# Ledger of designs, part 106: designed miniproteins, single chains, continued (4)

Each design is a single chain, and the fold is of that chain. pLDDT is the mean over its residues in the fold that is shown.

## One batch from the design tools (miniprotein)

Design m15908
Fold by ESMFold2-Fast:
Formats: structure tokens, sequence, C-alpha cells
Structure m15908 (fold): chain A 82 residues (1-82)
């Protein structure tokens, strides 16, 4: 999970948004509670010009993580602070 998140972040920094998206998706498939991967997916959507989809996705991901981990958990903050 962490490895895919790190690979996604590297690809995002390189401007390889489609490849970054696939790595973040794999990170979430391995660990659905990985808020950093959810935040990364939202950032890719924003860079692709899908701002409304990114906003909706961030809201849904944050609500999911809050329901499992609690409102003040660090993983929730990764999504909300993005």
Amino acid sequence: AEKYTEEGEKLFEEGRYEEALEKYKKAIEEDPLNGKAWAGLAKVLEKQGKEEEAKKFKKEAAEFLKGVLGENHPEVKYVEET
C-alpha cells in the first residue's frame, strides 16, 4: 500500500497523472484507510480539470474515513487538507 502511494506521488511530481492515478488506486485497493492515497487521487482529478469530481471524491473519501477512523484522525486530514 505505502509503496504504491510513494510511486503515485513520484509520478504526480513528474506530471505523469494517468500513471499516478493507477498507482493511487492500487494503494487504496490494498489499504482503503490510506488517506494519503485518497488525497493523491483527488489531486490527479484536479490536474485533469475534473474539479467537481475531485471535490465530490474528497468529500466522500473524508466521510468514509471519518466513519471508520474518527473525525480527527491523521488519515482524514490528508484528504481534507488537500
Scores: mean pLDDT 78

Design m15910
Fold by ESMFold2-Fast:
Structure m15910 (fold): chain A 100 residues (1-100)
Amino acid sequence: SELQKLVALAVGHLLRAIGLELDGRYDDETAESYIEAARYYAETGDEEAAIKMVKKAAEASSSKRVAELLRKLAKHAKELGLEKVAKAAEEAAEEAEKAG
């Protein structure tokens, strides 16, 4: 099923991000892995999981690249009608820009 595929992709990216954190990596690659997990959780309709991943991404890196990826995620979430995910991603992008 498409839903099972999206869940598997979300979990795969989440496990990658956790692995990078366990390796002491708090950088753009770790943040990007959390943002990809958030995207796939959003596509499954799991708003709570997507928002949690957005917050983890912002904690991992505050770079301009991460802010741009979070804004792209916000646009995608808004197109899916997931206003809470879109707002969380927009707020995380703004905080990343202020902290960077």
Scores: mean pLDDT 88

Design m15911
Fold by ESMFold2-Fast:
Structure m15911 (fold): chain A 93 residues (1-93)
Amino acid sequence: KEELIRFSIRVEFRLAVALAVASDKRVPGGRQEAANLVRSIAEDVRKRIPEAKEAADLFEQASQALENGDVETARKLAREAIKKLDEAIEKQL
């Protein structure tokens, strides 16, 4: 239980950092860096919580939106991904 909750907290923290980097126009390449960070989140979710496949797929879509420069779509997809991740973790508790 505690391990999955800590994993979820770390995912939210990593996502917050990625979206902050993507949103700051002063960071050259910030959107690509953020896309790489979100893709790593998708891979970690897929490996640690296979039942959260929908969440992992949404993080992958958010990463793709960041690569395309659409930060607002990425933010929306990431919020949905967190919701689906939390739902999957709740079922494992």
Scores: mean pLDDT 85

Design m15912
Fold by ESMFold2-Fast:
Structure m15912 (fold): chain A 63 residues (1-63)
Amino acid sequence: SEEAEEYLKKGEEYIKKRKLEEAKKYFEQAIKVDPESKAAKRAKEAIEAINKDPSAFGGTKPV
């Protein structure tokens, strides 16, 4: 779906900006608008990757 693709794209933009929480929210929206779309599948994979290793996406820790 077009809307799910837009949310996926926004999520990817926030990944590039290292804003992982915002990225996850957009990926969750992609899943909610069309859970069976390819965009939703990619969004699920992105959320799993972030949850597995958020530091790989440029998250800064306070130490």
Scores: mean pLDDT 76

Design m15913
Fold by ESMFold2-Fast:
Formats: structure tokens, sequence, C-alpha cells
Structure m15913 (fold): chain A 65 residues (1-65)
């Protein structure tokens, strides 16, 4: 869906800005993001972004940080 593509693009953009390798997996209505973060600030930011996107789209976002 358009919402699914938009969520993936936003999450990829955040990972690119952080400069860490990211793995994004899509299964049904769930998007799983795997990224090895080394700062609490980056973790809090990504968690906030995931919550906002999930709330706006109804897509479940699972973070493996």
Amino acid sequence: SISEVAVQLRLMGEATEIGKPVKIKVEGDTITVEIDLDSDEDRERLERVAEELSKATGIKIELVL
C-alpha cells in the first residue's frame, strides 16, 4: 500500500541520517526494523518516529535496536 511504502521510506531515511546499516522486513501489516544503534538519543528518536507512523497509518512497527 501507499502507507506501507511511505513508512518504509521514512524509516530508511532515518537510518541513512544515523549512518547505520538497517534491515527492513515487511510481513502483512507489520514492518520490522533491525538496526544496531549506539546512542540512547537515536533509539528514542526512532521509537518516537515508529510510534507516530504506527498511529497515523495503523501499521505495526517492530523495532530491533
Scores: mean pLDDT 81

Design m15914
Fold by ESMFold2-Fast:
Structure m15914 (fold): chain A 65 residues (1-65)
Amino acid sequence: SLEEQLRRQQEIARVRDEATARMNELLDKWREAEKAGDLETAQKYLDEMRRVAQEAARRIQELEA
């Protein structure tokens, strides 16, 4: 039904918004590490951002299926 499709879309939007908020936190930390010249810590935050994105993508795919 259209109602179920809209509900699924809202849930997908929520997953994306939560991931985006977390990514923004990590992006700020990554920028701080880069400014400090700590490329190892910067890479760590970048890797964590990738994990957040992958997890969100999986959850969204499950909701779309």
Scores: mean pLDDT 87

Design m15915
Fold by ESMFold2-Fast:
Structure m15915 (fold): chain A 68 residues (1-68)
Amino acid sequence: MVEELIERGRELLEQGRYGEAANLFLEASILSGSTEPLEELADALEAAGATDLATNLRGQVDFLKKFR
């Protein structure tokens, strides 16, 4: 389940649908109970040139940590 959400998120990134991708990554993190996937993906996305998306994911990780 979590891996499927991350995979769909990557597909949306390729299509330029960054908002939907960010939502799927957040949901995957909530279901897994871990922020590690989002933090790793944010770093990878920044390295790939998707800096705005990486910044958005880091903000969502901070939000999620308040509920963990």
Scores: mean pLDDT 72

Design m15916
Fold by ESMFold2-Fast:
Structure m15916 (fold): chain A 77 residues (1-77)
Amino acid sequence: SLEAETTRGVIEIALAVARLYSEDKEKAQELVDKAVEAIKKGDFEKAKEYVRKLGELTGDEKLAELLIKEIDRLEEL
């Protein structure tokens, strides 16, 4: 649906923004790419795992929690 596509786009943008806060931009980009790929394949559990790792890497646990909530919402759409 358009709503599911829009929600995916918002998650992908938020993940790209989260990468900017990392001192290890290469590792952050790897985690973003893996999370986006998992979302595209419908592997929402794996996507949440990569988001948690990104939160740990950047220190932005609150952004990771919000992204996990959006992934859970996307799974229900």
Scores: mean pLDDT 78

Design m15917
Fold by ESMFold2-Fast:
Structure m15917 (fold): chain A 65 residues (1-65)
Amino acid sequence: SNRRELIKSTIQLIGMSYGVEVEVEERDGEIVVTLRGPSPERIAEAERAILELGREEGIRVRVER
């Protein structure tokens, strides 16, 4: 779905905005996001923004560290 691709791109942009390394993949209809970086605070901010996007879009999103 084009909508899912746009959401994945948005997740990557969110990570970039917080200076966080982002890997996005899909497993069993869920978007799985892996966040890495030197700042725990920036990772937490990116995680919150990504999970909020998932809720707003009605899509299952899981964050891994």
Scores: mean pLDDT 86

Design m15918
Fold by ESMFold2-Fast:
Structure m15918 (fold): chain A 82 residues (1-82)
Amino acid sequence: MEVLSVKVSDLVGLATMALKKAGVEGDVEAKGRAIVEAAIARAVAAGVAEYDAEKDELRFPKSQADQVGQILEDALAEGLAA
Protein backbone atom coordinates (compact mmCIF):
# COMPACT_ATOMS: atom_id res chain seq x y z
CA MET A 1 0.00 0.00 0.00
CA GLU A 2 1.44 3.40 -1.00
CA VAL A 3 1.39 5.72 2.04
CA LEU A 4 1.98 9.47 1.96
CA SER A 5 3.15 11.49 4.96
CA VAL A 6 3.13 15.23 5.57
CA LYS A 7 4.64 17.10 8.52
CA VAL A 8 2.06 18.92 10.66
CA SER A 9 4.50 21.88 10.83
CA ASP A 10 4.35 22.16 7.00
CA LEU A 11 0.52 22.12 7.09
CA VAL A 12 0.51 24.80 9.83
CA GLY A 13 2.90 26.91 7.72
CA LEU A 14 0.62 26.64 4.68
CA ALA A 15 -2.49 27.49 6.74
CA THR A 16 -0.66 30.46 8.34
CA MET A 17 0.35 31.74 4.88
CA ALA A 18 -3.24 31.41 3.60
CA LEU A 19 -4.59 33.30 6.66
CA LYS A 20 -2.01 36.12 6.20
CA LYS A 21 -2.91 36.39 2.49
CA ALA A 22 -6.59 36.68 3.50
CA GLY A 23 -5.72 39.60 5.85
CA VAL A 24 -6.25 37.75 9.15
CA GLU A 25 -4.59 39.56 12.09
CA GLY A 26 -3.29 38.61 15.53
CA ASP A 27 -1.73 35.24 16.36
CA VAL A 28 -2.07 33.84 12.84
CA GLU A 29 0.22 30.85 13.55
CA ALA A 30 -1.98 29.81 16.52
CA LYS A 31 -5.10 30.16 14.31
CA GLY A 32 -3.44 28.12 11.53
CA ARG A 33 -2.45 25.44 14.03
CA ALA A 34 -6.03 25.22 15.39
CA ILE A 35 -7.39 24.82 11.83
CA VAL A 36 -4.86 22.07 11.02
CA GLU A 37 -5.55 20.25 14.33
CA ALA A 38 -9.31 20.32 13.57
CA ALA A 39 -8.66 18.98 10.05
CA ILE A 40 -6.41 16.17 11.39
CA ALA A 41 -9.08 15.19 13.95
CA ARG A 42 -11.71 15.03 11.16
CA ALA A 43 -9.49 12.97 8.85
CA VAL A 44 -8.66 10.48 11.64
CA ALA A 45 -12.33 10.26 12.70
CA ALA A 46 -13.28 9.60 9.04
CA GLY A 47 -10.74 6.74 8.92
CA VAL A 48 -8.85 8.25 5.96
CA ALA A 49 -5.66 9.28 7.84
CA GLU A 50 -3.56 8.49 10.91
CA TYR A 51 -1.61 10.90 13.12
CA ASP A 52 1.95 9.93 14.15
CA ALA A 53 2.56 11.86 17.40
CA GLU A 54 6.24 10.79 17.63
CA LYS A 55 7.07 12.33 14.22
CA ASP A 56 4.29 14.98 14.27
CA GLU A 57 3.12 13.73 10.86
CA LEU A 58 -0.20 13.06 9.16
CA ARG A 59 -0.09 9.73 7.27
CA PHE A 60 -2.64 8.46 4.74
CA PRO A 61 -2.94 6.04 1.80
CA LYS A 62 -2.36 7.67 -1.60
CA SER A 63 -5.89 6.51 -2.56
CA GLN A 64 -7.28 8.82 0.20
CA ALA A 65 -5.15 11.88 -0.74
CA ASP A 66 -8.06 13.71 -2.44
CA GLN A 67 -10.36 13.15 0.56
CA VAL A 68 -7.67 14.29 3.05
CA GLY A 69 -7.04 17.37 0.87
CA GLN A 70 -10.77 18.18 0.83
CA ILE A 71 -10.97 17.90 4.65
CA LEU A 72 -8.01 20.32 4.99
CA GLU A 73 -9.59 22.78 2.51
CA ASP A 74 -12.98 22.60 4.28
CA ALA A 75 -11.36 23.24 7.68
CA LEU A 76 -9.45 26.26 6.29
CA ALA A 77 -12.64 27.66 4.69
CA GLU A 78 -14.54 27.25 8.00
CA GLY A 79 -11.67 28.91 9.91
CA LEU A 80 -11.72 31.88 7.51
CA ALA A 81 -15.54 32.20 7.87
CA ALA A 82 -15.48 32.11 11.69
Scores: mean pLDDT 83

Design m15919
Fold by ESMFold2-Fast:
Structure m15919 (fold): chain A 61 residues (1-61)
Amino acid sequence: LEEVVREGIDAFTEAALRGEPISEEERKLVLAAIDYATGRELSPQELEEARRAAEKVRERR
């Protein structure tokens, strides 16, 4: 779970460094990671959305 979110953040960071536009999937992933990092428990729905966003970001690379 943490690994999936972290991989998405890494992909987002790399895209940002290349000057590529931020996708909606990457934005959702970053928001979910912030909530998780601040100690807030993600709902099953939010966790599933984060997983899907990370998969899409990885597929795009």
Scores: mean pLDDT 67

Design m15920
Fold by ESMFold2-Fast:
Structure m15920 (fold): chain A 66 residues (1-66)
Amino acid sequence: SGLLGEMEKKIKEGRDPEEVIEEAAKKLHGAAVAGLEAAGRPASRAPSVETIKEALRAVLKEEEAR
């Protein structure tokens, strides 16, 4: 929990927003792949890093607009 808050904090601390989004997307992708492998499912079932980055950008913008 608090992934969005962690991302916002890093951006406020002067990190590049795209770098923060990429780091978070890679972590989420890795966790999805690991979960699929543990369940005996193909890693290809995980959403791509690009798809996760797009979703994170959308969520971050929506949260800033609230």
Scores: mean pLDDT 79

Design m15921
Fold by ESMFold2-Fast:
Structure m15921 (fold): chain A 58 residues (1-58)
Amino acid sequence: MEEIKKAEEELKKYPDNPLSYLRLAVAYKKQGREDEAKEAVKKALEIDPSNEAAKSLL
């Protein structure tokens, strides 16, 4: 819960940074929220389609 809140706060500050979405995806995966994690990964890939870390989280 706290990890997701922290990631959401970072995303609000830097909405155009793919790392913000990747951190949110990792937080969702840790909570077992697989669908939300996949959405966050897709958003990171929209910003940087070549991002290897985002592809690894699929």
Scores: mean pLDDT 76

Design m15922
Fold by ESMFold2-Fast:
Structure m15922 (fold): chain A 98 residues (1-98)
Amino acid sequence: SKEDMALDQLRALVSRLPGLSVEEAAAALGNLLREFLETYGLSEEEVLKIVEEFVKTLSKEERELLAAALRALYEDPSVSPEYRELAGRLLEIVESLL
């Protein structure tokens, strides 16, 4: 399913996060969120649900890395407002589990 493909890509991204700078991680995450919305045709609500379930399976260290990437994406003025708002909502979910 599209959800299973999204989860596989999220797992692949998180496994790479320790090797990336925060800026590189934010760019990779931004590209993945765009792919979810534009290529997979997922709604923002579907993305929020997928990520909420996914982050519950992560270690604290992985959640901290993901939160840092989401914060960098949220604070980047070159990113469109829609993607910044989505990143902020996702950040709230991740930080609620820290």
Scores: mean pLDDT 87

Design m15923
Fold by ESMFold2-Fast:
Structure m15923 (fold): chain A 93 residues (1-93)
Amino acid sequence: LSAAGLAALKAALPGDIKGAEELIEKAEELIKKNTKESLLEAIKTTVAAMIMAVGALINAEWVGDEEARKEAEELIKRAKEVGEEADKKLKEL
């Protein structure tokens, strides 16, 4: 990667991490509604959060940001857990 490319990835990283966190929070709110439609939307939202968190993890590794890497790993884990909870509730309806 060029120096400009690395700088761009580093600048985007806090926003990507925050975006993934906000999507996880949105999915948690959708789960609370406990309808078939809200639970399906929660699952889709956790997939989007997972994609963003994985992107953040890759970028954090490329720029050498250990704090951002750990945050992205935690967000990946949370997205999986929230998605599994939504899927479990959907199967119980």
Scores: mean pLDDT 85

Design m15926
Fold by ESMFold2-Fast:
Structure m15926 (fold): chain A 78 residues (1-78)
Amino acid sequence: SVYEKFLERAEMIGGFLGSLAKSEEELEEQLAPVKEEIREELRKLGFSEEQIEEAVRALERAAREAFERGLSPAEVVK
């Protein structure tokens, strides 16, 4: 489904950003504008607020996991 593809892409984007961050502060600074862009674009496409927040949570979760595990960008984007 289109929604499942958005969740998959949100996780991939989050993981990539998490792999680039050198600190928790840098991670938060990089994620904030991306989360807002995702909210705006998905809202324009007619997704529910529940679906939008689920996608944002998926992005944040993937980003934190990649950051905490010390993954390289190449390991995230197999």
Scores: mean pLDDT 82

Design m15927
Fold by ESMFold2-Fast:
Structure m15927 (fold): chain A 89 residues (1-89)
Amino acid sequence: MPAAWRVTADVSGMSPAQQRAALTAAAKAALAVPGTLGVYGELDAAAGRITLWVVAEDEAAARRAAEAAAQALRDAGATDVRVEPAEVP
């Protein structure tokens, strides 16, 4: 059964170029996880916040993809990185 997870992170301490690079790295990390069907990411540059939704073939794959994205965000220097279940669109 397809499942969705949401990742949020504070990137306000980063430059605009670093914020965009962090979002790109997180999306690529999620897409590299087997069973990932798609990712949708938003950067609110004014607020310094990234939100990324991951949709995968099942809950285990969605969780792995979300955790991969979260780790990429932490590695990029993002703070307050949160991972939580979300509704499948």
Scores: mean pLDDT 85

Design m15928
Fold by ESMFold2-Fast:
Structure m15928 (fold): chain A 66 residues (1-66)
Amino acid sequence: MPSLEEILEELKKQLEKFLELNPDMPLEVVKRLAEWEVREVGKEYNLSEEEVKKLTEEILKFIEEK
């Protein structure tokens, strides 16, 4: 089972590729898609609600700091 750090790094890599392919996508849409993806990953790895929240906050911060 991957660690939270490994899951976060994989999500960041997938998101960077997605942003590269979709440069004109509104930031608000990107954030909603990222939140949905984190929830799906959380279900796959049986993450707690607190862990899903942490991943969501880190991913949204990553998007906003780009």
Scores: mean pLDDT 80

Design m15929
Fold by ESMFold2-Fast:
Structure m15929 (fold): chain A 95 residues (1-95)
Amino acid sequence: SIKEKVVEILKELLEWAREHGFPDDVIAFLEEEIERIQKEELTPDEILDRVHAVANRLLAAADEMGLTPEQRAELRARIADFVREVVKAIEEEKK
């Protein structure tokens, strides 16, 4: 369930990034992370590391792109929700 939830949210972030004109290298990075999480048997800690890597990459790209204040706020909110959902899923799986 952690894997499925992370892939679902990553696909939503990928579509948001495409809609907001993120660079091709960032789009390719997100596509590669989705494929990796789908195909590999990652531990919960490894999944969380990849979630943080995606968050950091998107925020760095957004800073360089000159997004509007509203778009930056939406991205930060989406990332905060993503991290929160993944942490919650990991806590539920440890039961």
Scores: mean pLDDT 83

Design m15930
Fold by ESMFold2-Fast:
Structure m15930 (fold): chain A 61 residues (1-61)
Amino acid sequence: SEAEARAGALLAEAVRRGVSGPDLAAAMELVAEGSQLTGEERDRLYREAAERAERALRKSE
């Protein structure tokens, strides 16, 4: 899904830049939980993971 692709891209960017912290940890946990679900529930967790990863990236500036 688009949500899964976005979450994956943002997490890959955060890891590549050496970003760390609670927002990145939360994003990784949400992706792990989302991978156990299907449909709209999975996409909701991936959207939240993307938001968390984006916050982690912004804080690294």
Scores: mean pLDDT 82

Design m15931
Fold by ESMFold2-Fast:
Structure m15931 (fold): chain A 99 residues (1-99)
Amino acid sequence: MTPEEDARAALEAVREMAREIAEKSKHPGVRQAANRVAELAERALKEAKPSLDTAADFTLVLMILHLAKKLEEQGKYDEAVALLNEAATRLEKFIEENK
């Protein structure tokens, strides 16, 4: 696969996972944070120029989302929100650096 294809696939997975967390969570803060991550992933998919390094960064964001989902399922909502906010910050930095 090309680095661009790998980065795009990881970013699409980030968007899907964030949407799933937002839809399935009963906690308003988790839903809000997850929706923000989904919006930023969608924006990155449209505006960003992926590079070799971005595939690794998006894979890290995806791993953060998997951990946030597991914490949410355990009722650790504040910890899940903190991880979702970290994922959002990483995506915001990527968008700003690749404008």
Scores: mean pLDDT 80

Design m15932
Fold by ESMFold2-Fast:
Structure m15932 (fold): chain A 67 residues (1-67)
Amino acid sequence: MSPTLEAEMEAGVYVVAGAVYERLGDLEKAKEYYEKALEILKATPEAPQSLIEAVEEKLKEVEEKLK
């Protein structure tokens, strides 16, 4: 497994965790997990831009609900 693929899989786990907490109404935890996913993806040079954008949009939606 390449470092890029490992990072994408790890980020994917955090995205799923964020989505679960968002569905439960725990927006603070949802934000935390989406931020962790973005940190990993942005640190990964070959990460798909579409995946980064999708997670950024989810994080923005959660942050708007927290205000």
Scores: mean pLDDT 79

Design m15934
Fold by ESMFold2-Fast:
Structure m15934 (fold): chain A 56 residues (1-56)
Amino acid sequence: SLADQLEEIRKRLFEEVNRVIKEAEEKGWSQEELDLKIQELGDRARREMERVRREA
């Protein structure tokens, strides 16, 4: 279902954000760098969700 596809995208985003947070801690990223990367991931997920909704 569309709801299941959107849920999968949200779960993947959550996993990717957690991975990036861990990487930022390990590599000593600034908070600004981390925030920008998280925003980029969120933007990509939003575009994917819009595409899936459009195709439904």
Scores: mean pLDDT 85

Design m15935
Fold by ESMFold2-Fast:
Structure m15935 (fold): chain A 91 residues (1-91)
Amino acid sequence: GMAMRRKREEERIKELRERIEREVDEILKKRGLKLTEDQRNLIIMYVMGHFLSQHPDEVVAGVGEVMRAVSSLMLDEEQRKIAEEVIEKLR
C-alpha cells in the first residue's frame, strides 16, 4: 500500500541525507573550513535537492528542484563548489 512505499522512501531519503552530511563534514575537515550550522545546512539542502530532483517520482523530483533553487540563491561561490564536489563523490 501507499503507507509501505512512503516508509521505504522516507528511509532512503534519511540514508541519503546521512551520506551527504558525512561527505560535507569530511570536505570541511579536509579544507580546514569553519562554517556556521546554517551555512552547512544550505550546502546539505543543495546536494539533497540535486539528488531528489533526479528521482523518478515527479512529486519528489519537484521538491528536490525547489530545495536546490532556494539553497542556490543563498550559497556563495565557495559553498557551491563544496556542494558540487559532494555531488561528484556521491554519483
Scores: mean pLDDT 82

Design m15936
Fold by ESMFold2-Fast:
Structure m15936 (fold): chain A 64 residues (1-64)
Amino acid sequence: ASPLEKAIALAALTVYKGGVFFLEEAIKRLKERNAPQEVIDKLEEDLELDKKALEEFEKKVKEM
């Protein structure tokens, strides 16, 4: 990969990590506010999918 492609991939990885962290914190706050369980369950499901996607993305970026 070119230096520019690597730089873009690293920037995207940083943003993705921030997004996952923000979603975890948002779920915690929603639980504290007694949000509907259906909403919490959906967001926790989305978070698990995002964490798996993040692990695969990190592996690919490290192999560049």
Scores: mean pLDDT 84

Design m15937
Fold by ESMFold2-Fast:
Structure m15937 (fold): chain A 72 residues (1-72)
Amino acid sequence: AHPEWTEAQLKARIAALKKRIAELEKQVEASEEARKHIELGREAEKAKDYRTALVHYQRALAILEEELRAKE
């Protein structure tokens, strides 16, 4: 994530990523790796470590997008 981002910006990005992840999970069955990163993102959010949460959600989204492409 970007070190210059405010907490509000990080939270907004996380919310957008979570929405995209949820929509992709309706289209593909998430792999164990994708689910692991979603769980790590949620744990980081609980700890209020929004930068770590952002990184894990970004990775989960990338894995799900690749899984969707591989299914096509």
Scores: mean pLDDT 81

Design m15938
Fold by ESMFold2-Fast:
Structure m15938 (fold): chain A 80 residues (1-80)
Amino acid sequence: SEDEKIELELAKVYQELLDVLKRARGTTDPAARDRLIAEMEELIKKLQELASKLKNPDVQEEVKRFIERLQAEIDRLRAR
């Protein structure tokens, strides 16, 4: 179904965000960190767009909590 396709895309974006976050945490180069933060912010926008297309409130709430955690991690990376 269309919803199943969106859920699969959400799962891919979740994994991509976690991979980019791991790379951002592991870098000592401020320029590389800034580029990775920008990549995370674009992926967060994509995640929000995909979530908005689903009619499942539990998924919406889970995505919101994940984004809030990612934003806290980005704030910590910027403070370094």
Scores: mean pLDDT 85

Design m15939
Fold by ESMFold2-Fast:
Structure m15939 (fold): chain A 73 residues (1-73)
Amino acid sequence: MGKEAAELAEKAAELAEKEAEEAEKLGLEKVAEAAREAARKFREAAEAGDEEKLREALRESREELGRALEEEE
């Protein structure tokens, strides 16, 4: 079970990093920062192999990205 959670978290981290690069190219600095933070949290979940940590990373990432989008100009 932990291995599957780790694999999903690793893929989520890769997607978040790609999103951060795209956001930075568009000048969306706050969104880029939130996406990089999400990638970091997903990598931590992947290293832990912990489904609970993956769930927390998903929840926190959604909250931070939503706030960053609201704060963008």
Scores: mean pLDDT 79

Design m15940
Fold by ESMFold2-Fast:
Structure m15940 (fold): chain A 90 residues (1-90)
Amino acid sequence: MEEAERLLREAVELLRKAGLPEEDIKAIEDTARRALEAARAGDLSLAAAYASAAAIRIVALIIEEKDPEKIELLKEAARKILEAVDLAEA
């Protein structure tokens, strides 16, 4: 349980390092938190939907990003969010 929260915090830090506005970081974090809450409640379909929404939002930002270093930070953030949701389901 603490491990899923740790991964989400690390993902948020990676989004900040990538230089995203706080509004975008908050929107992604809020969506990922809804995924964790759904996973903890046993609603795996809803958890998958919110996790996918958070990941898709990050992918949209990757498509518009020109800096390879920022692209790698965004990819790692998406990976950590998906891993956090998987751990919350276990």
Scores: mean pLDDT 84

Design m15941
Fold by ESMFold2-Fast:
Structure m15941 (fold): chain A 55 residues (1-55)
Amino acid sequence: SEAEIEENLELARAVMRANGVPEERIEASLATLRALLRAHPEAQPAFRRYLEAEA
């Protein structure tokens, strides 16, 4: 769902900030990830697990 995509993107934002990624790069990456997750919703569980491990 859109809510799940946005929740995962907010977790991804936090992970990228913790790793020192510049803000403009974070926004570009999140826009790309949003498009990918909308095209491939089946990837959501694996992406979430990856982010939880990195957080």
Scores: mean pLDDT 80

Design m15942
Fold by ESMFold2-Fast:
Structure m15942 (fold): chain A 96 residues (1-96)
Amino acid sequence: SMEKEKKIKELEEELKKLIEEMRKEIKEILENGEITEEQKKRLRELAERALEVAKKLKELTGKYSKIALEAEIEAGVLLIIVGVEETIEKRKKEKE
C-alpha cells in the first residue's frame, strides 16, 4: 500500500540519520583517543533507537535491507563497547 511505502521511506531516512550521528560520535572519540560519560550515553541512546527503527523496518518489509543490517551491526557493536567501558569504569571506582 502507499501508506506502507511511506512508512518504509520514513524509517529508512530516520535510520540513515541515526547511522550518520553514530559515525560522527565515533569519529570524535577516535580523534580524542577517549570516551566521555556524555558520549557513552549519547551512543547508547543512538544505538538503541537505531535497533528499534531497524526492527520496525524489517517487520514492514519482511526481509533484511542493507541499511537495516548495517544499523544492526554498527549499533550492536557500539552497545557491546559501551557496556564493556561502563563495566571497566565501575570496577575502577570499586577498587578506589
Scores: mean pLDDT 79

Design m15943
Fold by ESMFold2-Fast:
Structure m15943 (fold): chain A 57 residues (1-57)
Amino acid sequence: SLEAQYEAALRARLDRDVERIVKEKGLSPEEYEALRKQAEAELPTWLAIFRQSLAEL
């Protein structure tokens, strides 16, 4: 579905952004990955959480 396709695209973007942030800011990928797994359990809200974090950085 289009929704699943959009979600997959966002996950791919997040993965790339995480790599960039880790390199520039020294953010631990383990900490971000743990939060990402937790957010996946709450699909309706995880997009808002990660979008906010990435936009503020």
Scores: mean pLDDT 63

Design m15944
Fold by ESMFold2-Fast:
Structure m15944 (fold): chain A 67 residues (1-67)
Amino acid sequence: SEEEIKEFIAKLDERIEEIDEEIEKLKEEQAKLEKPDKELELEIEELEGIKALLEGVKAVLEKQLEK
């Protein structure tokens, strides 16, 4: 139902926000380093990838609400 889709979108928004906070924290940690940390860079890239996938799922669900 439309209500179930809206609830799922709300849950996706919560997860995306949590991931954004983690990315920001890792970027702040990276900014404090004198040299680039490849492991931190990889962790940031992985989280950004997961965020993009969740945003993609959200976009598909939002399109279903327009039908």
Scores: mean pLDDT 84

